Designed miniproteins, single chains, continued (2). Designs and how they scored, part 58

Each design is a single chain, and the fold is of that chain. pLDDT is the mean over its residues in the fold that is shown.

## One batch from the design tools (miniprotein)

Design m6012
Fold by ESMFold2-Fast:
Structure m6012 (fold): chain A 100 residues (1-100)
Amino acid sequence: STKDKILEILEELEKLFLEKGLYEAAEVVRNAKKYVETLDDERLQLAVLGLTLRELGEWMKENKVPKEVAEEIFERARKLVEEKAPELVPLVEKIIEEVE
């Protein structure tokens, strides 16, 4: 289901943020996962993923995450989204451009 695919994307992003020691960003992802689990509408599930990716991009910029680390995270997010939610690829690419 779309919900399962979105939850898989968020799960992988949470693990990546934890691995990088970005605990506040990991918490943003965990909250997004909990919210998506309560939603039955596919469009709302996709919207939450898109808004979460934007919030994470803005958080990394505001918290001065090193460019190399941010680029690695965004590239991983782009690949996950391409595989599971390709309609959101343009949003992820725009977020990457805004962090540069």
Scores: mean pLDDT 82

Design m6013
Fold by ESMFold2-Fast:
Structure m6013 (fold): chain A 69 residues (1-69)
Amino acid sequence: AAEEARRAIEEARREASKVPDPTKQAGLLQAVDGLEEALRVAEANGDPVAMESIAQTARRLAEEARRLA
């Protein structure tokens, strides 16, 4: 759960960093930073449902970033 969410967040960060538009890249990286913070809270609470939701959101961000790259 937590490792899957971290992996998804790392992928989203990598894809976001490839986006050539600096404003869109900044927005995507800010969203990724928010997911890292959310994962930290979910891990502290031992919340596997929140961790899965974070992983799904990160995967969607990676897809959006690939579309914009």
Scores: mean pLDDT 85

Design m6014
Fold by ESMFold2-Fast:
Structure m6014 (fold): chain A 83 residues (1-83)
Amino acid sequence: GREVVEEALARARELIARNNGKLSWEEMEAILREVGDRLGVSDETVERALAYAKRLVDANGGTGAAALGALAEAVRLVVLAAE
């Protein structure tokens, strides 16, 4: 649970560092889909988590920090669904 969230966020931070403070939607989607596959959750659950992450990013101005926060919440939702 917690380790998967921390691993996903570490990957996102590395991408942000390489991409001059930005995390693309494509990169967020790739990370979240890989977490879903790793935990064996349904595609429906992953799609709901992606929609939630997009709403959080849109609400918080689309910054790299907002994207990282949105990803963290979406990954936690996927982890909770796996339990």
Scores: mean pLDDT 77

Design m6015
Fold by ESMFold2-Fast:
Structure m6015 (fold): chain A 57 residues (1-57)
Amino acid sequence: MEELRELLKKIGELLGEEGKAFADYQIDVLNETEVSEEGRKLAIEQAKDFLEELEKK
């Protein structure tokens, strides 16, 4: 889950103040949630795709 947390932090930084607050909230939720290995891989892949799209702009 560390990879997903780092991706969410980067996404938050690119979105500005409101994005940072949202990313922090999502990280807190992940700290309390146990996820399957498949769920973790899917979440990381989706976060990477979203980060790439944000970096293109």
Scores: mean pLDDT 69

Design m6016
Fold by ESMFold2-Fast:
Structure m6016 (fold): chain A 72 residues (1-72)
Amino acid sequence: MEKEMEELLEEIREETRRRLVELGLPEDVAQEIADGVRALGRAAYKAGASLEEVREVMERVAAAAIAWAEAS
C-alpha cells in the first residue's frame, strides 16, 4: 500500500508538472504547483483516505490548476 501510494503521488505530480509546462508555465512554477498537488495527496492519505480517494482529490486539484493556467 505505501509503495503504491508513493507511486500514485509521483505519477500525478509528474503528469501535472508536464501538463502545466505544455500550457506555457515556467518549469519552476509548474514544479511548485505539482509538488503542492502531491503534498495534498499525501495529507489525504495521512487522514485515512483510500488509494482511490487520494487519486480523486489529486486529479480534482490538478484539473483546477490546469484550468487556471489555460485561462491565464
Scores: mean pLDDT 84

Design m6017
Fold by ESMFold2-Fast:
Structure m6017 (fold): chain A 72 residues (1-72)
Amino acid sequence: HMADALAEIERLAKEVGGTAQELLFAAGQYINGGLTDERLEELAKRFGASPEKLREAVQRAAQLIEDAVRAG
């Protein structure tokens, strides 16, 4: 499950122009309540993605992490 989650996170990161490591970091910040809208907009600008698309990717990555942790 965790390996499948990481593979999907890598795919999501590629879609927003970033790396899996950068998306994982952002998803971790989101889970801990530390990802502000300003931080998300700065990250989106760095990746060349829209803030909306990056927010979707971060939320999906966070859900994948939480589902993998809950499963085992």
Scores: mean pLDDT 80

Design m6018
Fold by ESMFold2-Fast:
Structure m6018 (fold): chain A 77 residues (1-77)
Amino acid sequence: MDQLRKQAEEQRKQGIEAWKQGDNKKAAEHFKEASKLYREAGDEVMSLVMESLSYLAAGDKEKADEMSRRAGELAVE
């Protein structure tokens, strides 16, 4: 679990760095990988947040909004 979270955080950081540099494709790939790793670690909220960021970086605002909404609903559980 701890190693999966650490790997997820590393991918999230790389995604943010790519996004800051305007490399939306690399940002989306890193956020997608982070989402998978957070899911494997049992962190469903962060998994949905990363999936939302992946869609946002790819230009899919509708799917990004859907994932963000799901994360918000799950976070209040």
Scores: mean pLDDT 83

Design m6019
Fold by ESMFold2-Fast:
Structure m6019 (fold): chain A 65 residues (1-65)
Amino acid sequence: MEAIEKAIALIEAAIAATDDEAERALGRRMVEHLRRMKEGHVETKDGLEITPEKVEELAREDLAE
């Protein structure tokens, strides 16, 4: 959960620093995705740790053909 919040803060800082609307749009979408993950993480209080890195790894592995 903490890691997701830090990732959101970093992305928001990057959005504020960029002049590219495409980068800002991408960043906002990433923040929304991370916030959704945070909601799912809160549901699993059984010691399951879900991080952006773990989700990226799982998504890549699941999509691998």
Scores: mean pLDDT 64

Design m6020
Fold by ESMFold2-Fast:
Parts: structure tokens; C-alpha cells; sequence
Structure m6020 (fold): chain A 79 residues (1-79)
């Protein structure tokens, strides 16, 4: 599933950037939500996946990672 692979890659990139900025709590939460979103995509639960991807986008935007947030919002629209 190309969407699941893209979501996993973007979650890993966003988590790494949050850790690099010392935003440990946000990195842990994005990692948790990312794992759930990938599982939902692989299971074909696109509505749940879209919800989780939007939640990740909101968290990243609040953390100041606007470009990463936009990528997750775009993934949610495709799910």
C-alpha cells in the first residue's frame, strides 16, 4: 500500500525533526499516531486513517512544523 508506506516515511521524518528540536513529548505522540495511521491504512480503514493523519497534522502545526503538517493533511485527503 503506497499510502501506508508514504505515511510511515513521513511519520519517521517528522518524529526525527521533533527529536532534533528537543520536542520529545510531541515526537512520542506523532510516532504513536503514525503507527496507528499506518495500521489503519493497511487494514483499509481509510476514514480512521484520515482522522489520525489530520490529528498528526494538527500536532505538527502546533509544534511549529508547518510543512510537515501540510504533508499529513494532503495524505488525509488522499486516504
Amino acid sequence: DELAEEAERLAQEATAELYAQGKVDEAVEVGRLGSQAVEALRAGNYEEAARLLREMGDLLKKAGLDEHAERFYRLAERA
Scores: mean pLDDT 87

Design m6021
Fold by ESMFold2-Fast:
Parts: sequence; C-alpha cells; structure tokens
Structure m6021 (fold): chain A 98 residues (1-98)
Amino acid sequence: MVIVDPEREEWLRKLEDASEDEIVAEIQEALGLSEEEREELRTPAARHGLMVGFAAGLPKEEAVAVARAVAEAAGLPDEEGAAALRELAARIAALAAA
C-alpha cells in the first residue's frame, strides 16, 4: 500500500521519466536537507523511506524520521523488518490523515 498526498503525487509525476537518483536529489532539495542529512540518508533503504515520507505529504522532519526508520528496519531480520515496516506504514497513514 502506497500513501500518496495528491499535491506530492502531481509534483512526482513531473519526474516520472527521471532516474531514481534524480528523483531523490529533487526531494532532498525540495525538503531542504543539509549535506550531513543527505550523507546520513545515502543508503538505498533510507532513500526509499525518504521517497515514501515525501510522497505521503510529510514535512522534512517527519520524512527524515521515516527514512531513518526504513534504514533501521533494513538492518533487522526479514520477519522483524517486515513487521516494523507495516507498523510504520500505519503510523504514516495516521499522520497523513491528521
């Protein structure tokens, strides 16, 4: 299940022909991430979490928190990681609905 904010979906649609690296760079710029935050979130798992948080309409601080949570889940055994990601998806849905 993908939680997508309509305004963020329209913004991302403009990048539909862009590479994943280009999409991530545009998201980092749009959220105003520092060089240190970009370096911290350089892993594929963190990049996917950042894209998910951004697409859900979350502000910078919450999108970065989602990126960190996805990176942490990727370091867990598959079963625990999958459970953590399911819980995170429910939390993102609650935040997007507030």
Scores: mean pLDDT 76

Design m6022
Fold by ESMFold2-Fast:
Structure m6022 (fold): chain A 103 residues (1-103)
Amino acid sequence: AMDAREAVETLEVEDGDPYLKLGTIALLALSDEGHVDEARRVGRRLQEAFEKKDYDKMLEILAEALGLSREEVEQLVKEISTDDPEARLKAYERVRERVRARR
């Protein structure tokens, strides 16, 4: 069965943009913490920004949704740009903790 950790690990087999990878991690964290409708809205906003190649807007959306600074989001993008599955799992755990802290 696919759980949040398995989904994050699956990102390693997708030759995806690091901004989309972080976006996917954020949507999984929001959904796992019960914010499913928010995850859908954030996902639509990220998709629109990505289609326009507006990476600055993607960083703003992620910072707003996760309660992070732009610099913290940029650091997460850098960390998940590696091929290390442990780095992606750690990013997911940090994002999930920040989503919980917003409550």
Scores: mean pLDDT 75

Design m6023
Fold by ESMFold2-Fast:
Formats: structure tokens, C-alpha cells, sequence
Structure m6023 (fold): chain A 102 residues (1-102)
């Protein structure tokens, strides 16, 4: 329901929703953005620096599930240097797993 409404919005509106006061809306926005990683790659990179750790972890989970996409690898590589050790560790693990499955 929320995701269906969010899918109808422009890129600029999606970027604004990442700052929405409702965490549920922020998380749904990350999931919608991850449905088209190539088109949304710059907004997804910005979301790696989001002030809420829950939003950053949701983003890494979404990217991890799509690790075979060539656009995802550079985003995950940037995330390995993230100041949040949980985000950085999950990104490193995902890159290692994607190489083992190749």
C-alpha cells in the first residue's frame, strides 16, 4: 500500500521521502528505490549516509539481495568504508559472497 503510492512519485519526491518523519515511509522508500538501482543509483549512494542506522541497514540488505547487478558492486565497495561498522561489515560480507558464487 505505502510502496504502491511511493512508486508513483518522481525521483525528487523519493529523495525527499528519505527525510520523512515516519521511519516506515523511509524504509518503504529505500525498497522502492532498490527496485531500479541503475536509475536511482545516486539517491541510493546518498542513503548510505542517512542519519538513521535502520535506513542504512535496509539499503545494504536490498543491495545484498541484488549483488549480481553490475551497478550494485560499486555501491557495496563504497559501503565497505562506511563509518558504521555494521554497514561496512555487511557490505564486505556481501562482496565476498558474490565472488564465491561466481
Amino acid sequence: SIEEKIRKLSKEELRELLSHPDLKVQLATVRVLAENIEENKEILREALSHPDVRVRLELVRELSSRAKDPVVKPILEEATSHPDPEVAQLARFTLSLSEALA
Scores: mean pLDDT 81

Design m6024
Fold by ESMFold2-Fast:
Structure m6024 (fold): chain A 88 residues (1-88)
Amino acid sequence: MLEIATELAEKLALQAGELTEEEIEELKALDKETLLELLRTTPSPEKKAFIAAILLKKGVPKEEVYALLDEAARSILDGLLDVARSKT
């Protein structure tokens, strides 16, 4: 599920023009602490949703990740998780 949600978030960020393929690979390589700081400072809800998906995959608790998301980013992430849950 989290793998699929992360892939969907990646595609959404690319389609929104918020991230390039190179930036996506760089983000995937970052540690949890750096990703949490980026999540706090990133203004784009699509970028926030992608960073949040990576953090969830790395084992960061849902409550901690969601506390750093605005309503738009939460809506995107919830939608991606719902789609990922339907793909089994």
Scores: mean pLDDT 80

Design m6025
Fold by ESMFold2-Fast:
Structure m6025 (fold): chain A 91 residues (1-91)
Amino acid sequence: GKEKYEELRKRIEEILKKTEEILKEAEKIDPDNPEIKELRLELEILEGLVLIVEGIEKLTGEPLVPLYEKLLKKAEELLKRAEELLAKLKA
């Protein structure tokens, strides 16, 4: 039961870390790109939401698996967009 949310949280953290590294590479190629700035803002929002969900779990003592599943999907979508942007910039 509880193992599921720990796995989801760990996967989200790994995806967000990969996205940050990709955006850093993109910023080295085109630091003024508005698409990079938009993706970075979305990354910061997702990182903040993960911290909020963790805080709610600590206050309630209940795992919020459905919220982590939604955050994972959003993190995966953001990573794909970042990878596509970096590939476009390198082309």
Scores: mean pLDDT 84

Design m6026
Fold by ESMFold2-Fast:
Structure m6026 (fold): chain A 87 residues (1-87)
Amino acid sequence: MEKEVMREIIEAAREILPELDPESQAAVERGIAALEKAIKEGKKLDAQEAKDALAAIQAAAAKRRGPLSEEELEFLKELAKIVKDGE
């Protein structure tokens, strides 16, 4: 996983966090924590952490009002594989 892409997603998700409802905030905060853990430990996310990270990516995309970058799309595909493998 690309750590720079994860850091960019965390930053964008944190910026939109105050604009979200409390339930969405909780989901995005879990996603941020999962991404920070992946960066710190150098470990691949488990299925639940990958689901939480997807919420953070969706929040970051909403903040940008634009398409996902190539790096973000690749990371999203990797997260989707982790979720599928965990089922």
Scores: mean pLDDT 72

Design m6027
Fold by ESMFold2-Fast:
Structure m6027 (fold): chain A 75 residues (1-75)
Amino acid sequence: MEHVEEAGRAAEAGDTGAAYRHGELAAREAGGDELGAQFAGGSAALAAGVGTALGDPEFAGRMAEKAAREGAEGA
């Protein structure tokens, strides 16, 4: 839950590594398996990269939070 918000903040800052870690941790805390956790992290990192490329940090943050929440929900 805290990691969902931190994934969003990391993505807003363009920090793909931090977005990955927090997305992964959000899924793991919800009881997700290894593959689900990696997918959530990867999706959050992708959101950070896309948002950076578009110059839209709000978009990056929202999409990273969505990825982390969906990873946790899918667990």
Scores: mean pLDDT 81

Design m6028
Fold by ESMFold2-Fast:
Structure m6028 (fold): chain A 56 residues (1-56)
Amino acid sequence: MTMDQLDQKGMEALRNRDWEGYRYYSRQRLYRRGDQLRSQGLFSQSDSLRQIGDRV
């Protein structure tokens, strides 16, 4: 799933007052961004995003 698709699904969850869905897609976006940073060698920034995602 692309970042744009995750954003669209998150916004749709907000429109439907699906707070669990919104949290799920927000967490997936953070993990996806973390993976991108890790692939670029930015390990500390990737780990920070994963920690934020775990708390969402």
Scores: mean pLDDT 75

Design m6029
Fold by ESMFold2-Fast:
Structure m6029 (fold): chain A 70 residues (1-70)
Amino acid sequence: SAGARMRELGEEGVRRTPEEVIERHREEILAALREEGLLDTLSPEEIEAGIETALGALAARALVLGVPLP
């Protein structure tokens, strides 16, 4: 499925990205969740799943476009 392929691309994109870049984007996603007030409403597991999903989507997009994560 397209969803399964996008997840695979996200995992590959994260694997190819330097840890420092991944951590910076993780921090930015966490800050966005905080601004939306979601850190007080979501469980820790839901927060982590949301961060992983967003990172995967960013990494998959970068990989498909042939550009590094900024």
Scores: mean pLDDT 82

Design m6030
Fold by ESMFold2-Fast:
Structure m6030 (fold): chain A 59 residues (1-59)
Amino acid sequence: MSISLEGNQIVISGVDPDSIDFDEARKLALEAAEKFGVTVDLNGVYIDDDGNIIAPIKS
């Protein structure tokens, strides 16, 4: 699993899209947000076609 801060969003890669639900994706986004010291919009969290979890940062 790789976690990166890319502009105004957090990207978590290396997750299996078939095994991740939105509740688990939001949990991972919160853990990454705490690590980077940012606040994420949990209602904006989604999983892309490549299985990356995308969490937008609150402006």
Scores: mean pLDDT 78

Design m6031
Fold by ESMFold2-Fast:
Structure m6031 (fold): chain A 75 residues (1-75)
Amino acid sequence: MSEEDFEAEVLIALARIYLTIAKLDYKRGNVEAAKESYEKAIELYKRAIDVSTNPKIRKEAEEGLKEAEELLKKL
């Protein structure tokens, strides 16, 4: 794995944590906190796409980005 691909994987892992936090906050009725966490997840997934040239890592980040954007729009 390249240093860029490792960085992208770390960004994806962090984005997944924020996505999970956002889903939990939304379930608890904390809509504003959920929105902030979805926005952070979106930013991190976009950064992962920008730094990685690996098609598997890029696809993983793009799938996460799509989910986060769709959930944010439903708030």
Scores: mean pLDDT 88

Design m6032
Fold by ESMFold2-Fast:
Structure m6032 (fold): chain A 66 residues (1-66)
Amino acid sequence: MQDLQRGQQLFDQGRFQDAVRSFRRAIRRDPNNARAWGLLGQSLLQLGRFDDAQRAFQQMVDLVRN
């Protein structure tokens, strides 16, 4: 949970690369956290990493549908 909260703080500060690192750490601990995947996708969009962002959003959608 600490990594998710830290990632949100970094995202709010516009520190998108650092936010990506924190959200990936959160996902490693809880890969079923749809919110973490969505926030990872948003952070990747801000960095222009569109293919990586689409994959992250797809994981979020798959988790919400199950």
Scores: mean pLDDT 86

Design m6033
Fold by ESMFold2-Fast:
Structure m6033 (fold): chain A 97 residues (1-97)
Amino acid sequence: SMKKEEIEFFVRLAELQRAGFAATLAGDDAAAEAKAEEIKRLVAEYLGAPLDPEEKELEEMFKKVEERLKKLLEEIKKEKGVKSMEEAVEVAKELLK
């Protein structure tokens, strides 16, 4: 199912974003940068885009991902009645079982 692939991408992205945020709060710049690079690779792979895009292309890629994630999040919220992205991620993990 295409929805399962979208959910898997969403879960991976959310986990990487949380890890990057945690590293930033801890002052671990090296770990934060490593997670940022993993996010860029994941997004580029998902969109079938080059790993070294121009700044404008990178912004357009992230905007497309954000729009797709927003649609998926709205579907999960509508179907399961969850209110937060964190709850939506846990529901998404359950749907992948």
Scores: mean pLDDT 70

Design m6034
Fold by ESMFold2-Fast:
Structure m6034 (fold): chain A 62 residues (1-62)
Amino acid sequence: SAEERVRRRLEQLGYRPTEEDIRLLAGFVERRDAAGLAAYLQERLGVSEEVARWIADVLLAP
């Protein structure tokens, strides 16, 4: 599922997302909304815009 994918990939990157973060990020992944993913990641994880875009690409990768 998209939720399992998001959880696994974020944990592999060293993050500890909440269940709410996983559900919201999974919704962006299912819609392939890279901009929404990056904006959410930047706000919630406090990472730079560049890092947020990179993480979004990782979450969207096959």
Scores: mean pLDDT 85

Design m6035
Fold by ESMFold2-Fast:
Structure m6035 (fold): chain A 80 residues (1-80)
Amino acid sequence: SAAEKEKLQEQLEKAERDYEEAVRTLRERGDLETLREALERARKELEKFKAYLESQGFDDLAERVEELIRRVDEELASLE
């Protein structure tokens, strides 16, 4: 439904903002362990979210989640 897609889009937009803020603030504080843990949890939840969006036919939103997962993976790699 349109209402369901709108709520899922809002959820994705929030996840994108939360990612940017978490990376910025935790790096500024030097709290890289908390950042790593948060990114690992976010990656698992984003994978589930992507699978759900694909199951509903919201391929445009699923592609945006995949882009966010790629950014999370890149950030995690930088913490090695």
Scores: mean pLDDT 87

Design m6036
Fold by ESMFold2-Fast:
Structure m6036 (fold): chain A 82 residues (1-82)
Amino acid sequence: DRKERLKLELEQLKSLFAMLKSLLKRIYPKLKEEEKEEAEKKIEEIDELIEKIDAALNDESLSAEELEELVKEAEKKLKELL
C-alpha cells in the first residue's frame, strides 16, 4: 500500500524533526543572542511540520498524493535545517 509506505516515511521524518528540536533546545542556553533568535525560528518551523505530520498520520481520508506532497515538504525543510 502506497499510503502505508508514505506514512512510514512521515513517521521517520517526524522522528528526525523531534531529535533536531531536542538538540536545538539543549544547546539554546549556550547560544549567543543572534543564534538564539535563529534557533527559536527553527524550532517554530519544526513544530509546524510536526503538527502537519501528526494531523496527516491521524487522517485516514488523505490521498497518497497529499501524503507524498507532505513528505516532499518535510524533506525540503529538513535539508534547509541541516
Scores: mean pLDDT 86

Design m6037
Fold by ESMFold2-Fast:
Structure m6037 (fold): chain A 80 residues (1-80)
Amino acid sequence: MLPAGQFSSVEEAAAVLPPNVTIVIGYDPERLDPNALHLIDESEAAQMPPDVAYLVTEDRIATAIELMKLLESPVSVTFL
């Protein structure tokens, strides 16, 4: 199970995420995955449920690329 709630940095997330994690780019309340890390903007953060992992970013694509580099493993990326 992923640690739920907000990560404060890419480095914090990478330190605790499993190497086969799914990274979700975007926010869709009907498609939230408790086993994925969601890359969202600040306006979406207030709508996140407490059992879902997320990281607030202004550039979701750049953040996903940095996570992939730090994890050094193939990750799944889903666009919403």
Scores: mean pLDDT 77

Design m6038
Fold by ESMFold2-Fast:
Structure m6038 (fold): chain A 68 residues (1-68)
Amino acid sequence: MTITLTEENAPALARELAALSGKPFEVIYDKLKELLDEGITRMTTRQLAEKLGVSQGNVSAAAETLGL
């Protein structure tokens, strides 16, 4: 599954991942902002999980919840 990261979906994705992973929202959101700033907008759920230090299952669940 491929996720498209945008400025609009990044806050929602960070909130969902914080809830699922137990990591602070700010830690996840700051990392998502770094990816956007680097122009890294398309990636697999596995690649995003590795970049954020969360499980791929959590990324997949968050993406499904948000319709990504």
Scores: mean pLDDT 85

Design m6039
Fold by ESMFold2-Fast:
Structure m6039 (fold): chain A 74 residues (1-74)
Amino acid sequence: SMGELMGGVSVGVAQISLGVSRAIGEADVTLAENAIRQAREGLELAEKGGGSQELLDDARRTIEEAERLKRQAE
């Protein structure tokens, strides 16, 4: 579905941003905020576009990880 494709892309971008932060060992507020925004957009696209339960669960976990990163960076 389009929700699966577009939602998956947005969640993937958020996961890449989180992966970069983890790889360099630095928590950055801007990276975290961008990851939160992308993951939330991905969740919304998946919910409205008929994305899989797996994608919905991945989006929610990615939001939680990004929010934790933001708290650590503040």
Scores: mean pLDDT 81

Design m6040
Fold by ESMFold2-Fast:
Order: structure tokens, then sequence, then C-alpha cells
Structure m6040 (fold): chain A 82 residues (1-82)
């Protein structure tokens, strides 16, 4: 793939409560020679013990050739079933 994920961060994930909205911050780089449009869907991140942050809506971003872009995805904290 011409688009690489360089990092993913969830500020406040360890202290987030169920029902809270946290930001999933993903840094992407287009290593190709052409502009790329990427849709980020089904994004899930850890949000502390027994919890995950789930992105409820897809986020579409266009990354120019050679560009590094940071994408912020709102995600709702939900409890993981036992």
Amino acid sequence: SDVEALSAEVPGALTAEVGEVVDIIITLKNVGSKDQTVTLEGVVAPAGEGKVAVAEEPVTVTIAAGETKTVVIPARVVEVAP
C-alpha cells in the first residue's frame, strides 16, 4: 500500500469512562507518487481495562504524494463483554 500508518495515539484512553468520546489520532504517510484517498472505518483502540474506543463513523482523507497527514477520529468508549 502507498499509505503507511506511522503512529496511533489515544490521549486519555487509560482514564476514559464508558460512554465518553475520546480522540484516536492517527498519523499517515503517502509514500507513493500519486495522491491517495483513504477511508478509515471500523477503527477500534484500547481504552483501558475492559474498555475499547470505537469510531462510529467513517473518516475519509486525501493524502498528497509524499505527504504526512494527522487524522483525528472521534471514538466512543464502550465496555468489552466479559
Scores: mean pLDDT 81

Design m6041
Fold by ESMFold2-Fast:
Structure m6041 (fold): chain A 82 residues (1-82)
Amino acid sequence: GKPSDEISEAAGAYARELHAKHPDWTTARIAVEAALKAAELAAARGDLAAARHAYEQAKVFAKGLPKEEAEALVKKVKEIVD
């Protein structure tokens, strides 16, 4: 992949690890935002499987957020994958 794709995927992995070790709303937001970026980059390169995987990850991380924020962020990821 492009360096920007690799950096975004690494950032997503870091956000997941951070949320697992320090579960709070801030780390959950970072994880969902990283998944959103990963979905955008995967879709841009035509990797629909990776884009769908990022969408599924965003839904999991969004469970750690308040309902309104979770719905808004997950909707953004879904719009990229759909």
Scores: mean pLDDT 70

Design m6042
Fold by ESMFold2-Fast:
Structure m6042 (fold): chain A 80 residues (1-80)
Amino acid sequence: MGQRAIDLVGQGLRMGGRDDSADRTRRVMSRLIDNQDYSTAVTMAQGVLRQLQRDGASQDAIDQAQTAVDILTQIQQQNS
């Protein structure tokens, strides 16, 4: 479940032209999910969503990030 959210965040960032941020964010989020730190993972995904919105990224990029936030929020609720 967490891997799909990591992939969606990475795709959103790449679509927004942030390839270096995509690779770094995927590595950080993978560690957070492995440590079951879903709260920090949600905060990070929300940060990505806000950044893409500020950049005026495509709706597709924003939708990828929003879906990742939704997945991580659901995982957090199930593990809280």
Scores: mean pLDDT 85

Design m6043
Fold by ESMFold2-Fast:
Order: structure tokens, then sequence, then C-alpha cells
Structure m6043 (fold): chain A 67 residues (1-67)
């Protein structure tokens, strides 16, 4: 199974929990959510981020996923 070792760190179930946190009033929560989403990565995570409201945290997550 490809990326199975990263599967627990990159569980798609966490994406649904993390995307709303990108819009948190707490800047630390937004930063932590962006980092976590970047670590999960994948096409589904990118798609969910692209569908969310534009924010600096969203841009940071997208850039980290790309490289």
Amino acid sequence: AEVRALGEAGDPAHVERLVPLLNSDDPQVRADAAIALARIGGEETVRALEASDPSPAKQAALRAIAK
C-alpha cells in the first residue's frame, strides 16, 4: 500500500476536522491547522482547501503541500 506509513499522519478523516480551523479566530490554531493539512497532503486535501475561503493559513497549507 502506497503511503501506508504516512496514512495515520495523513488520515482523510482529519481533513474535515482541520479545514474549519483555518478560519479560527486564533492565529496559532490557524497555523497549526495549515501545517497539519500540509502533512496530510493529497489531492482531496488540496481540493478541500481550494473550496474553502481564501486566507493566509490556506495559502501556507497549499504551498507546503506543493513542496
Scores: mean pLDDT 66

Design m6044
Fold by ESMFold2-Fast:
Order: C-alpha cells, then structure tokens, then sequence
Structure m6044 (fold): chain A 73 residues (1-73)
C-alpha cells in the first residue's frame, strides 16, 4: 500500500515535470487516497510513527493537488 502510494506520487511528479498537469493531478489524487488508507491502517495497528509520517505525506500531496488546480485554470 505505502509502496503503491509512493509510486503514484513519483508518477505524479514526473508528469508535472513534463507539463502534463492533468495526468499529474490524477496520480496525486490516487497517492492521496492510498496514503490516507495507509495512515488509517497504521493507526489501527498502533504504529504512531508510521501514522504520523503517512498523515504528513497525505497532507503534502493534498497541498500539491491544490497548487496544480490553480495552474490548470
């Protein structure tokens, strides 16, 4: 799950680098959902360190999505 989220984040960054903002938004959206799910699973397992890290990753992706939406206008 985390590995897939990281892969989607990287694919989003690569698409953004190439100027494909719509594709970047799609990959970042997928990464955001995967990080949220991973954070929930880590919290259920009592892994506070992983939960904190995964929540931070989700928030970072959310911020990237907001900035991309401004550029796509």
Amino acid sequence: LVEEAERKKEEGEEAEKKGDLKTAREYYSQAFELYKQAAREARAAGDDEATTRLVAEALEIFEKLGKLNEKIK
Scores: mean pLDDT 81

Design m6045
Fold by ESMFold2-Fast:
Structure m6045 (fold): chain A 61 residues (1-61)
Amino acid sequence: MSRTVQFIKAMLEHEKRLGASPEELRKGGEKLLAMYEPELTPEEKAEVERYLEELIREVEE
């Protein structure tokens, strides 16, 4: 896993721990992906998107 992917995952996990709603996590994830998209491979982008969906699901369920 790249340092950029690790950083994005850490930021999303931090937001979740601060009590972010599913909508806030989605918005935050979209902003992070937009900011770092040029640095991510298609595989890394898919990994971040999968992780974001897992976090949202955990908060909703």
Scores: mean pLDDT 80

Design m6046
Fold by ESMFold2-Fast:
Structure m6046 (fold): chain A 61 residues (1-61)
Amino acid sequence: MLENVDKLLENLKSFSDKAAIQVALEYVEYLRSKGEEEALEYFLKQLEKENPEIAKKIKEA
C-alpha cells in the first residue's frame, strides 16, 4: 500500500498544481473508501512536507 502512495507522490511532482490538487483529492477519497487510514495519514504527511500549499488546499476542500 505505502509503495503505491510513494509512486503517486512522485507522479504529482510532474503535474501542474491544478492537476496535482485534483489527483490528490481523488486519491484521498479512494483511500477513505477503502478504509486505508494509515496510508491516508502517510500520504497527507508526505504531501505536506513536499508541497505544503497543495496539502493545505486538500485539507480545506
Scores: mean pLDDT 78

Design m6047
Fold by ESMFold2-Fast:
Structure m6047 (fold): chain A 73 residues (1-73)
Amino acid sequence: MKLSEDVAKEVRELLEKATSGFSPELQQTIMNMLEAFKDDIDAVREIVEHVRTLGGDEEYLEKALKLLDEAKK
């Protein structure tokens, strides 16, 4: 299922904030993955969960997951 452009932008901004403490190379890899899979909501969800396992900021990740759950309904 394809994300709406508005939801995709919000999720991207939340992931940029969640990964602000990561190395520039790791953050760029995550952002590139998000861009590559932006039309697959399940793949985008997996990227967010992966960022959580890497120690991303939980507040922003929870917001991103909520947006993805609402978009999938």
Scores: mean pLDDT 79

Design m6048
Fold by ESMFold2-Fast:
Structure m6048 (fold): chain A 61 residues (1-61)
Amino acid sequence: MELSLEESLERARKAMETLLASGLSREQAVALLVHDARLEAERHPERREEMEIVIEEVKRL
């Protein structure tokens, strides 16, 4: 993978900021990011562990 775990987590935090700035509620933004991470894990099973960590980080935001 070209992105490190730290880079993936930073991108998730930036995505959260963008969604909140767009007028979504925190609950809506978290749900969307969790959904996207789960879809990514399904498309790329080798990234499943990374995506699980991203989901946990997103839930803490």
Scores: mean pLDDT 78

